# Ledger of designs, part 21: designed miniproteins, single chains, continued (2)

Each design is a single chain, and the fold is of that chain. pLDDT is the mean over its residues in the fold that is shown.

## One batch from the design tools (miniprotein)

Design m4703
Fold by ESMFold2-Fast:
Structure m4703 (fold): chain A 101 residues (1-101)
Amino acid sequence: DLEEQLLALADTVARAVEYLYKEGYSPEEIAAHAAIMTYLGLLQLAEQSDPETAARIRELALPTAKKVSEAAYEAVKNKDFDGLREKLREIARETAERVRA
């Protein structure tokens, strides 16, 4: 279902952020990658959804990617990857609720 798919995307992005940090990418580069991954992931979910749900996901894609980017940037600066995972899961649940509203 949509919420489970959004939570899976959140977990994937959180792992990717930690991986990029260990590979030596800058906080700015990691934040940009997190935004792109989130945006493309949401667009892929929209393409697999009915037209009304897809329209709502597309409307939320850029604002959600921005929130994820900001969370990733702060997490990298603070080295708080567990906190990032929790924050991204919170954003995923809020996004699912807004899509269903």
Scores: mean pLDDT 91

Design m4704
Fold by ESMFold2-Fast:
Structure m4704 (fold): chain A 68 residues (1-68)
Amino acid sequence: MEAQVDALLAELDQLLADYRAGRLSREEFEERFNALVLELSRLVQESGDPALAAKVLAHLDALAAEVA
């Protein structure tokens, strides 16, 4: 479970990097970002692991701060 979550978090990091480099439109970025966040939320809910939930939330908060 954590390995799958880590892979999705890495995909979010790469997606943001591609968006910032101008390789993705805002619409493409938002669509793909939302899909990855939904999958992360599903995995966290299925895991029942509060440490994993905290890790995902901290990572998403850090990404949100970088975009703002």
Scores: mean pLDDT 79

Design m4705
Fold by ESMFold2-Fast:
Structure m4705 (fold): chain A 66 residues (1-66)
Amino acid sequence: SSVEERAKKLKKELLALIGQILAAIGDEFEAELRGDAAAAKQAEQQRAQLQQQLAAVDAELDKLKA
């Protein structure tokens, strides 16, 4: 497979993760408005995991450019 094909896949993964992070932020906000501390904490944890995945994909993309 070409480096360009791998970069395209990683960029798609990056965009998908950004979308999921935005959704998790929305879930946190809605939970806070409801006073649902458990749901807010769950959304915060999901957001943290997604941010770690985003950093990993970004690092792989940078490695491909080096």
Scores: mean pLDDT 86

Design m4706
Fold by ESMFold2-Fast:
Structure m4706 (fold): chain A 68 residues (1-68)
Amino acid sequence: SDEVKKEIKEESLKYFEELLKQGVDIDTAIAKTVQLAVDKGREAGLSPEEIREIVMEVVNEIFKKLEE
């Protein structure tokens, strides 16, 4: 459902911010965040296409924050 996708996106972005606070480098933090989004999407029974959409949205949101 769209609510599940939103939940995964929000949790993934919070995880990214937490990794940065812990001193994890940006490249590693992105890789770990993408893996979390994929794992959560699979656990939720989302299709590969839905998981790809969430990953793309998470990466785009991270990139926007880094460009600011």
Scores: mean pLDDT 86

Design m4707
Fold by ESMFold2-Fast:
Structure m4707 (fold): chain A 55 residues (1-55)
Amino acid sequence: MLTLEQVERIFALFDEVAAENNGVATGEQARARLRAELPEALALLEAHEEKVDES
């Protein structure tokens, strides 16, 4: 679903959010940042999570 490039960017983004919040990054903050920078990747991830949660 996600390309290697998108996965690498997601990890970099999580590191950035953690650095900005003194080593503590919430999923909500990470998702908000991801939505702004990589909306396609977030949409795919959320669609997958919804299917897992619902069934």
Scores: mean pLDDT 66

Design m4708
Fold by ESMFold2-Fast:
Structure m4708 (fold): chain A 99 residues (1-99)
Amino acid sequence: SAEVEAAREALLAQAEAILAKPEITEAELVRIATALSSIATWYALNKEPLPERVEELIRRLEELGPELAAIVREALGVKTAEDAEAVVARLEPLARAAA
């Protein structure tokens, strides 16, 4: 739907804006990981190829937070909505620790 496309674009724009900053906080890295995991699960569940724009953002996250990028990479392999929720839930304690 147009609403899903708009939401995805907003998440990508937010991640790009944070990564463009000269200084990035741990909380901002977790926000990027959460956004990219949500996007990655959508592509995995819809069996659509991951756009290069998203792959580039994951590579940039790997340079700054490799453990967070590993969770996003796991999100690319989900097969069910329940698996998708489980992967994203792993970011909740990291978001609380960074806040």
Scores: mean pLDDT 84

Design m4709
Fold by ESMFold2-Fast:
Structure m4709 (fold): chain A 86 residues (1-86)
Amino acid sequence: SHLEQALELLDEAIRYARSGDGEEAARLSGQAGEYAFQGTSDLEEGQRISELLQEASRYALSGDFEEAVRLLEEARELVQEVLERQ
C-alpha cells in the first residue's frame, strides 16, 4: 500500500538523518510525503504528516539532525496509526 511504502521511506530517511546525510534524508522524506499523501488524502492527519515532513526536511538540510529525526519519527507514528485503521 502507499502507506507501507511511506513507512519504508521514512525508516530510510531516519537512518540517513542519524548518519548526518541531510540531502538524502530530505529527498527520502519528500518521497515518503508523496506516498503518505496518496494514503491520507481524505484525512486531517494527512496535513499534519505533510507539515512534519516539510519541517523535517528543512532541519535535515540545515544540519539539525536531532530535530529532523524527532519530526520524522513523529510523522512515522502518524502514518503507522492511519495504516492500522485501514
Scores: mean pLDDT 86

Design m4710
Fold by ESMFold2-Fast:
Structure m4710 (fold): chain A 70 residues (1-70)
Amino acid sequence: SHMDLLLRRKLAQNLLQQSDQLDQQSQQLTLLADQLRQQDLDQSRTALRQMGQNRARSADNRQRARDLLS
């Protein structure tokens, strides 16, 4: 139905918006990790792990958005 299409599009848009935010956060975490590398190695490693998790979630959300629109 038309209503189901509108709901799927809204869900896909929300997932893509979340992915864009996760991608921005991942870029900021990469820069933070680089700055911390010589000051606090443990914090640098924590930032890189969080970056990896954010990238994985972003990829999953983008795939789910594609599935909703197909």
Scores: mean pLDDT 87

Design m4711
Fold by ESMFold2-Fast:
Structure m4711 (fold): chain A 71 residues (1-71)
Amino acid sequence: SAKREEAIRLVEEARRAVREGRLEEALRLMQKLKDLGVAPDSAVDSAIAALRAGDLVAAESGLQDILEYLK
């Protein structure tokens, strides 16, 4: 579906933003992902919480799990 494809793009962009230290951009992308309603809210909220806490390892892991769910 178009929403699933958009969700995959948002997760891939968020992962890139995290790797590049663009944390504000990563948070914005994760909020857009949540608004699409395709990924589990609990998983997205956990990734957002990790980003806000500065736990980039947990954030990257959570984003990878969401990406695998969407594929």
Scores: mean pLDDT 87

Design m4712
Fold by ESMFold2-Fast:
Structure m4712 (fold): chain A 79 residues (1-79)
Amino acid sequence: MSIEEKLEELEKKLRELGANEKQVEELVSDFRDILTSPYLDEKTKEEFFKKIMEAKSVLEVEIELGVAHIVVAVNKVFP
C-alpha cells in the first residue's frame, strides 16, 4: 500500500468518525510526516497505520499520532 493510499484510508476513517474538514486536513498532514519520516522503519510505520485504522474516535487517532511523534523524537536523540 502506497503512502497516498494510506492517507486516503485515514481521510475516509476520519470522516466516518465525524472529524470536520480542518481536523481531516491537519491529521492527514500529520500522518504524512510520520509515513515520510527517516527515523521510523517501514515495519513501525505499518504498525502505526494499523493502530490508527483500529481507532474508535478522532481523539484515539490524535493519541496514536502523538505516540508516533514521540518515537520519532526518541530515535533522533538516541540513533
Scores: mean pLDDT 86

Design m4713
Fold by ESMFold2-Fast:
Structure m4713 (fold): chain A 72 residues (1-72)
Amino acid sequence: SEAERERARAQIERELAELRARRPELYASLSPEERAGVEAAIEAAEEAIRLLDAGVPVEEAIEALNSKILAG
């Protein structure tokens, strides 16, 4: 439903904004491998938002996000 899409998009956008805001602080304490994981998570969240905005089903956008996070 459109309401589900709107909620999913808003949640991912909020989490992405929080992660971006905390990134400098996180990077001060993280290893290079952990930093790569943070960047992969940001990229995956951005991709999920693009898919949702393009009209891709919520389930497919979330699967793409989960696939990237688990791979990265």
Scores: mean pLDDT 80

Design m4714
Fold by ESMFold2-Fast:
Structure m4714 (fold): chain A 87 residues (1-87)
Amino acid sequence: REELLRRADLLAVRAIEALAAGDKEKALELFKEAIRLYVEAGELSEEEGREGIEELEAHIDELAAMVASVPEAERRAFIEEARRKAE
């Protein structure tokens, strides 16, 4: 379980990095993989995982716009902290 969670966390961090770089397609793929691993680890139900993927697909443009509106220093600090915790 812990190994699956760590792998999912690393994928989520990569997804946020891709989103911050403007690569919505790559971010969506990475988020989907992370959600699947969270479901396998028992952290999310199958229903929650499915809904999460559907929400990301529907709102990825809005999420990318929100991330882009955050100052670079704040985005960088968030990503660095997430990476540190995922290691």
Scores: mean pLDDT 75

Design m4715
Fold by ESMFold2-Fast:
Structure m4715 (fold): chain A 91 residues (1-91)
Amino acid sequence: PLPPEAVPDFSDLTPEAREAGLKAMEEAREKYAPVLDPGTANAIAVAVGEKAGYEKDIELGINPEEAQKRLERVDEGLRAIAAASGAPVPP
């Protein structure tokens, strides 16, 4: 079976973090969609959005330990996407 389409999980984020994540995801989609295949562009956009959301929660001091753990998971996922696809992934 094919893996499911990447979808961001914003359920544990504050409204401010979710807004930051959605903005980052849209910007990443616009940046990568013209230069990468749709699947890779979507995976990067979703991961960038989640990363921005968790970074915002850390900035606001809201559940920083949980946000940091999730951020580390997202960063590992972005590194895996870069390694598998050769795509330029933001640090």
Scores: mean pLDDT 72

Design m4716
Fold by ESMFold2-Fast:
Structure m4716 (fold): chain A 73 residues (1-73)
Amino acid sequence: DMDAQIDRAIRQIAIQIAQAAADNAGVPADQRDAVIAAQAQAIYDAFTTAINQIIDTNDDLRAIINQRIAQIS
């Protein structure tokens, strides 16, 4: 399932960003996992919302994507 693969990729990126942010902020080790989990969820939600809005609000972008798919099919 391609949607599941995309979801997994976005989630992994969100976790990596949250980890880097927690380390840069100097979050104590005993709180690190909880902070990372909360931040990763927020980043994931923001990413999925932004991607869906970009695709849904841009018919020209959708047309370009469809043309590219047709060229490689």
Scores: mean pLDDT 72

Design m4717
Fold by ESMFold2-Fast:
Structure m4717 (fold): chain A 84 residues (1-84)
Amino acid sequence: AEAELEGVRVLIESLKADIERIKNETLTPEELQRLKDSYETLIAALDERLAWARAQGHPELERAVQEAKTLVEEGLKLIDEKLK
């Protein structure tokens, strides 16, 4: 549904902002760990959503969910590098 697509687009913008914050700000290890835990949970939810979007034949939603998943994976990589 269109509302679901809009929700994922809002999530994409939020994830882009989080990634820039991770890159440009000094976050505490506790803040980084909270983001990591949240993102690991979010990947599982996005995988379920991607399967649903494919089954429903909603190509815009499928692409948006895939973009969100890619951003979460990028964020997790950056968090892991900063926690080393």
Scores: mean pLDDT 83

Design m4718
Fold by ESMFold2-Fast:
Structure m4718 (fold): chain A 97 residues (1-97)
Amino acid sequence: ALAELEAQAQARLAADKARVEAAKATQDAATVEALIRDLVVQGTVDLLKELIKNKLLSKEEIEEAIESLRKMLPSLDAAQRALVEEVIALLEKELEK
């Protein structure tokens, strides 16, 4: 249900906010910025996986998501790139019958 997806999104945001606040207390600014980037990439990948699983993306939305993800790849580290490439492969598989 939509309410379940909203509850999951709110829980994820609260958890990510808590991690950022904890990092701000103990880490330097560069480490905090890297954590925020990691959380944004992971959150995007996790959300796209849930949208794919629940058949919530149109063909056009899948094509747009693949294009957007491909554009971000050059700016990502190796671990972030692997996560994004995995979700691109899942999106491409959904585009195929």
Scores: mean pLDDT 77

Design m4719
Fold by ESMFold2-Fast:
Structure m4719 (fold): chain A 78 residues (1-78)
Amino acid sequence: SSEEILKETIEKLKKAKSFEEFEAIYKEAMGKLYEEDPEKAKEIEKKLYEKLQELADKGEFSPEKVKQVVIDVLEEFA
């Protein structure tokens, strides 16, 4: 289910040791989400785009803050 994919992904993302590993986990999870629930996947990407744009506009765009924004958005949809 999309809920199970999201919960598993959040746990993996929290344990990622590098930003490269984090991105790989995210991309794999989004592929699975688009197969299971394409509408939810689109909503997640839209929300992430909006939140990351806000972060950039504030001059706060960093790997640590990007990681937190991604996790927070996925938790909203889990």
Scores: mean pLDDT 85

Design m4720
Fold by ESMFold2-Fast:
Structure m4720 (fold): chain A 80 residues (1-80)
Amino acid sequence: SPEEAARAVTLALMELIALSAEIYIQKKKGIVDEEAIQRSLERAKEVLELAQKYASPEEIDRLKKDFERVQKEVEELLKK
């Protein structure tokens, strides 16, 4: 249903925001907690997979692009 799709997309966006916040906090502290980042990344991946079952193809495309952007931020953080 459209309501279930909206809920699934919202949950995925919330987890991506949480991961982005964790990256920002760790950058400000100057200390990287790789385990915390990996846990948040796995949660974001799980809710994205759930959203793919309910969301429209257009919503899925936007979520995947947002996920790819945040994943690149994780890779850049962990390279340092």
Scores: mean pLDDT 83

Design m4721
Fold by ESMFold2-Fast:
Structure m4721 (fold): chain A 80 residues (1-80)
Amino acid sequence: MTPEEKEQLKKQLEELQKQISKNPEAEEIYKRSLIVVDRHLQEHQPPTPEEREFRRLQYEVAAAQNALDHYEREKRRREE
């Protein structure tokens, strides 16, 4: 784990969150995913705050990407 990887994840998350905020349906999916992330991190909290922050960033990036992918897939299906 490098500081560069952490900054890259933060930037990726910010870009994904900006796109999600423009789409209410994607935002709802993302919020539901964050509840699961919070639950998982609460049960499996690492001993250091830095490691917990890094894992949270990884999970939030994955949740945001999944929400946008799901929204785009459903949008394409509706257009057909």
Scores: mean pLDDT 76

Design m4722
Fold by ESMFold2-Fast:
Structure m4722 (fold): chain A 78 residues (1-78)
Amino acid sequence: MKPSQEAIDAALADIEALRASADPEEQKLLDEIEKALKEGDPEMALAYVAKIAILRGLFDPEQVERAKKKIAEIEEKK
């Protein structure tokens, strides 16, 4: 399914926040994320976000697993 416009706008706001602390290499990755989101390729955008987070030491594969677990828990608790 297409991501909602609200989700895209929220992601763009997060990108702007990251730009304030980003180095030139991270700025290029942020440009690619913005482009991918605007072109309707959210999977590519997520790949670049993951790259920036790894580069900064902020993205932990364990956080992805925790997010998946929380989603499963919410689905079970309906």
Scores: mean pLDDT 65

Design m4723
Fold by ESMFold2-Fast:
Structure m4723 (fold): chain A 76 residues (1-76)
Amino acid sequence: SNKEALKKDLQTVAGLSEEEAEILVEAFYSQRDEEVKVPEKYLKKAKEIIEKTGKYDVPLQSLAIMLLIEDAIAKK
């Protein structure tokens, strides 16, 4: 699958905005050092989870992206 197909599926099937779909596509395909920009609400949730569990070695961005994906699926 290519990035454009996934982006369109996220917009049409999952009901995501173009911006949300682009963030998820970049999260799925990015293997570079550059961090993906994630909405603040998911960053806050990720920080809370890390602080409560004490697992400070968990990447904040990765956890935030996982929360974004879970929320997108739960919209249905």
Scores: mean pLDDT 67

Design m4724
Fold by ESMFold2-Fast:
Structure m4724 (fold): chain A 62 residues (1-62)
Amino acid sequence: DRDKKISEIVKKAVERLDAGASLDEVLEWIEKEGKKLGLSQEDIEIIKGVVHVYDAVRRTVR
C-alpha cells in the first residue's frame, strides 16, 4: 500500500532527525529508501518536503 510506505518512511525519517542525523543525511536516505520501495519520484519529493517542514518547525518550537 502506497500510503503505508509513505507513512513508514516519514516515521523513520523523523526518528533519524530526532536521533541527531543531519537533514541532508535524512533526505539522502529518503531518496534511497523510497526508490527501494518502488515509490515514484513525485512521492519521494513529497516525503522530502514534509520532512523539511518538520525539521524547520522543530527548530522554532521548544
Scores: mean pLDDT 81

Design m4725
Fold by ESMFold2-Fast:
Parts: C-alpha cells; sequence; structure tokens
Structure m4725 (fold): chain A 77 residues (1-77)
C-alpha cells in the first residue's frame, strides 16, 4: 500500500473518532479497519508500534490519533 493510502486510512479513523460519542478508538479497531482496507501485516505492525508509543494502553483519543498521523508523516518525509 502507498504512503498516501495509509495516511488516507488514518485520517478516516481520526474523523470516525472525532464524530464518535465515545471519543476513543481501540488499537484492535484500528487493526481491523486497516486489514479491511487492504493494508499488509507489516504496515499494520508499523502503525501499531507508533500507536502504542502514543497510547501505551491501546486506546486512542482524537488528539492521540492526530499524533499517530504526524509520526507517520515524519517517517515518510
Amino acid sequence: MSKQEILQILVEIYNKVVESPKGTISLEEIREIMRKKGASEEEIKLIEEIALKVAPDGILTPLQMGEVVKEVLDLYS
């Protein structure tokens, strides 16, 4: 999958969290969304490692999802 496609998926997840009454997303939900969108296990693992650095409990707020997007952008710059 391309960098642009990964970023698109992460932005979609960010928007879902912002619009959700719960205001959070689990790492398991992120993983399932990425698999459904056709991300490889290597790409999913990379995003999981970044997400766990931002949110060690595996539960992400919109602010933490924004940080994940930023970290992914920095990796590909």
Scores: mean pLDDT 82

Design m4726
Fold by ESMFold2-Fast:
Structure m4726 (fold): chain A 57 residues (1-57)
Amino acid sequence: TTDPEAQALLAEEVRLTMELIGAAVDVRYTGDPAAQARADELAARLDALARELQALL
């Protein structure tokens, strides 16, 4: 597919996934509640993007 909106959402998914991995590492090694809150927020955004991608693809 050549849908630019779908391509932008896929790129955003990759970016958020990398940020979530970083936040999860911080939670694992520091137990920082701010890192946990960040991981929860990123997971919610990824779930929303997955739903948008399903609607477009």
Scores: mean pLDDT 80

Design m4727
Fold by ESMFold2-Fast:
Structure m4727 (fold): chain A 87 residues (1-87)
Amino acid sequence: MLLSEEEVLELVDEFFEKLKTSSPEEARKLGKELLELLKKYASLSLQRLALVHFTELYAENKENLSEEQAKEAGEFISELKELVLSS
């Protein structure tokens, strides 16, 4: 079953909140799991929405992120960009 717009936005919000409280290893695992869900169950338009929304959250909060959190967020953005470009 395909993900809805609301489900995609909720998953992105949840991942971003967990990123702020997780270890780098946990954040990476959660990011990979979300990418796999988006790849399997999100349309290209919803993958693009996830990218825009996460990038917006990152930009808004970058001053409050640690170097490690910013690095994991950047990795997620990079991988999601590759997913969108390959779709």
Scores: mean pLDDT 84

Design m4728
Fold by ESMFold2-Fast:
Structure m4728 (fold): chain A 62 residues (1-62)
Amino acid sequence: SSADERALAGVRAAIATGQPSAIAAAYHGARTMVEVSPDPAARAEAARLAEEARRLLEQLGR
């Protein structure tokens, strides 16, 4: 859906900032999409982005 596309674009943009607070927000947003999105492709991409954000937060020490 266009809403899922915009949400995923927002998650990617937040991760791209390299800012810990933005990446943390992106992680929580992506985790929410995994739980609530009816689109399996959007859920799969959100799960991938959540894992990417989690790894970045570990590397940054939060």
Scores: mean pLDDT 86

Design m4729
Fold by ESMFold2-Fast:
Structure m4729 (fold): chain A 100 residues (1-100)
Amino acid sequence: SAVTDQELAAAMTVLTAAVAAATLEDAAVAAALLDLGVGAAERLSAEQQREAAKLIAAAADAVEAGDYAAALATLEALKARFPQLAAEVDALIAAVRAAA
């Protein structure tokens, strides 16, 4: 069977979130980031997933750098762009605030 663009996007979105989560020291932040990646793969179109994956990676990079203000701003932007991810974004925001 041929792999669809949707299936490839879903695999790449989950992989991006898993790789990002593996670089994070806080287990709750890492788990919430992975849940966000899974949620994006399940609920977004392939093109929306490519946009969301960039913001997810940017938020993870900001957390790794200790730039919690940039991480929170990126997560609020992600939630505004993709309100269907609001629950996972809010959970990740809560985990980031607790880790800061």
Scores: mean pLDDT 88

Design m4730
Fold by ESMFold2-Fast:
Structure m4730 (fold): chain A 73 residues (1-73)
Amino acid sequence: MAEKLRELAEWLRENPDATPEQVREKARELGLPENVAESLALTTELHGPEMAAKAARAIAVRVEDLKAGRPTP
């Protein structure tokens, strides 16, 4: 999941005019959960693709931290 989130973040940086719909499609193509896809699409709609890219990276880091050191979901 974290690796796919990083890939989505890079795609968003390369596509600064991406629409929320395109963000949903790319997230699904990468196999991300629908709730994550919807959250990033909403971020794109409200704050733009650049902010969505930052959000995706932040989530990836959080997922890696939880997987590496914390047994808590």
Scores: mean pLDDT 77

Design m4731
Fold by ESMFold2-Fast:
Structure m4731 (fold): chain A 89 residues (1-89)
Amino acid sequence: DELWKEIERAAREAEEAIRRLEELAAKSDDPRVKKLLEETKERVLELIGRAAEAYEAGDLEGVLEALREARRVVEEAIREVEEILAEEA
C-alpha cells in the first residue's frame, strides 16, 4: 500500500508540474517555447505509456520510476522556458 501511495503522490506532482509548464508557455509566443512544449508533451506521453506497460506487468516500482521521470522532464522544460522568458525581459 505504501508503494501505491507513492505512485499516487508522484502522479499528482507530475500533473501539477505539467499545469505549471502550460501556464508558463502561455506567456510567450517564442517559437523555442512552443517547440519545448511540444517535445516535452511527446516525451511525457512516452513515459505515461511506459508507466501503463509497467502497471500491466505488475511492476509498481516501474510505474513509480516512469512517473518520477515524467516530472523530472517537465521540471527541466520549465527551467528552460523560464530562461527563455528571462531573455525576453
Scores: mean pLDDT 84

Design m4732
Fold by ESMFold2-Fast:
Structure m4732 (fold): chain A 77 residues (1-77)
Amino acid sequence: MPSKEDIEKSDKLAEEAEELLKKGDIVGAAEKGLEGLKIDPTNEKSRKVLEKVEEEAKKSKDPETQKQVLEVIAQHA
């Protein structure tokens, strides 16, 4: 069972990932969301932000951004 501190840390990482998504940093958001899941694999906020990351990557016209996001998600799926 994750500790209270692990849950809080995972929640903060999910919030940071969501803020990065709002700023258009799709790759950074993917990395932060995955770090949250590594600390607490049951964290729904981190799972939801990674779903948003995948959708934003699909909307991106930058092939490198799409490639990097898919690589990050696929490696940790």
Scores: mean pLDDT 76

Design m4733
Fold by ESMFold2-Fast:
Structure m4733 (fold): chain A 62 residues (1-62)
Amino acid sequence: MKIELEIDVIPPTELTTITFEDGDKFTSLNSDDLKKYKGKEGTVTWVDPKTGEKKTAKLKIL
């Protein structure tokens, strides 16, 4: 699976929450979990492991 983020950074898989426009949420960015959301757009939120800061980016599942 491919995802496109607004920024050129890949969030840590296990620290990621994804929210789609229909209100569905995922607590993992694993490709297997996101197969059914192929073609959907949403937002991803994670904690930067280097700074501990919350980050948010737009994503699209390809």
Scores: mean pLDDT 62

Design m4734
Fold by ESMFold2-Fast:
Structure m4734 (fold): chain A 72 residues (1-72)
Amino acid sequence: MDLSPEEIAYLEELTRELDERVREFSELDMSDPAVRAAAEEILRLVQRLAEAKSREEVEEVVAELRRVLDEL
């Protein structure tokens, strides 16, 4: 990966925010069907994030992750 220092810093910041959001999500009641459905969607998005090869792809997936977490 040919990431610039600015891109690396941006991804590190996004990763920290995402980790905090996932940690907040882990405190939710997993017996709730809506929470469970959101968890399944988050897992799919995390897989997409792992496969992302560009900053634009990372930004798109992170934006969707934040949207799903905010809808809970």
Scores: mean pLDDT 69

Design m4735
Fold by ESMFold2-Fast:
Structure m4735 (fold): chain A 58 residues (1-58)
Amino acid sequence: STSLQQQLNQTMKDQGDKIWEAYKKSPSEMGKTSKEGGDNIKSLKDKLDNENNKKKKS
């Protein structure tokens, strides 16, 4: 199973690639992709913080 930490790390890497691909299409698409990626990363960080607060591992 993929941990929230691994999911966050992978999402950040994927987001970088998506921003670069969007940049090659247009600056407008890059801006939209960057904002959406930031919102998604924030959501995952909130979930990770909740897991840490609940002592996710023994």
Scores: mean pLDDT 71

Design m4736
Fold by ESMFold2-Fast:
Order: sequence, then structure tokens, then C-alpha cells
Structure m4736 (fold): chain A 82 residues (1-82)
Amino acid sequence: ALPEEQARLTIAELQAVLPTLSPEMQEVVRLTIAGLEALIAGDRAAAEATLERLRELAARSTDPRVRGMAEHAVALLEQMLA
């Protein structure tokens, strides 16, 4: 699992780029932030729920860029849950 400080830095970096992204990409990033915050709080159930939402977006997105971002976020959160 990632150290808490590293997860907080990742959240800050994601929050900084959020306003520069498309609305669909902002949704993926917001879910990624929520998943990381849940993991920092020790709320594994909330993190798993966020992961499921990202999987749904990856499976149903018609935009390859949104799909790619969601798939990458799923891999990141799965690594942190392992």
C-alpha cells in the first residue's frame, strides 16, 4: 500500500489538474480522488465502491481517452487495495 503522505500528494496533484480537464475526464479524476481519500481514511468499502464506479465508466465510455483514464485509475486503486 502507498504511504499516507504519498497518497495525499497524489490527491493534491490531481486536484491541481482537475479544472484543465474535460467534464468526463473530471468525473474519472474526482472518483480517483474519492477512492484515495477513502483509503487514507481506512474506509475500504467506500474505496471498493469508487473502484466499481470507475470500472463501469471504463466499460461504458464511448471516448477512448475517458476509457483509458478510467482503466488506469482502476489499476492504481487495485494496487493500493492489494
Scores: mean pLDDT 81

Design m4737
Fold by ESMFold2-Fast:
Structure m4737 (fold): chain A 104 residues (1-104)
Amino acid sequence: SRELQLSILKMALMAEVTEAVLLLEQAIKEETDPEKKAQLEALKNQIVELHNKFTRGEISPEEFRAQYSSIMAQAKALAPQYNAEFDAIEARINALVDEITALL
């Protein structure tokens, strides 16, 4: 059913967002500069809130993708050691968002 497929895709999206948050938490723990640490914390909070707005239907898939990409560009600059992982997660998130949109 479409309802079951949508539920599975939403769970997969939550898992990808959770992985991005966990990588940011690791980057925060590794960061010694308090200003950069604060910037990473702010980006982590922005990703969580962005995902919450999207799951509540408060923003479009296009707005979600644009804002997620912007947040992740900043995260990659601050935590370059995780660039490959962040890029892989963003690609999977974009694919899941497209599939969710197709079922709405």
Scores: mean pLDDT 89

Design m4738
Fold by ESMFold2-Fast:
Structure m4738 (fold): chain A 99 residues (1-99)
Amino acid sequence: STTSLEVINELTQFLQEFPEKESLKEALEQKYNVKLDSDEDLAAALLITFYNAIENDNIVDKKLLEQFPKVLEYLKELYEKHKENLDELYKEALKLFNA
């Protein structure tokens, strides 16, 4: 099975080629009142936001993701592939985000 770190690395690679990466980064930095100094930090913040949108039904997180429909589409595909490990993925993202 794919590890949580491998999933974060896949998302990081996607974000490196994402044309609106800087706009997404600014939106997440504003939301969390932090600087995202690496692509891994950005991936972690994005996964936390997606988890909160899906598992906690958080409307603010849903609205942020709706501004980036290609990212939301990719995250939904990632979710369907890794549904069984979602809690572990969230914990790993929190560790990276808080480091």
Scores: mean pLDDT 80

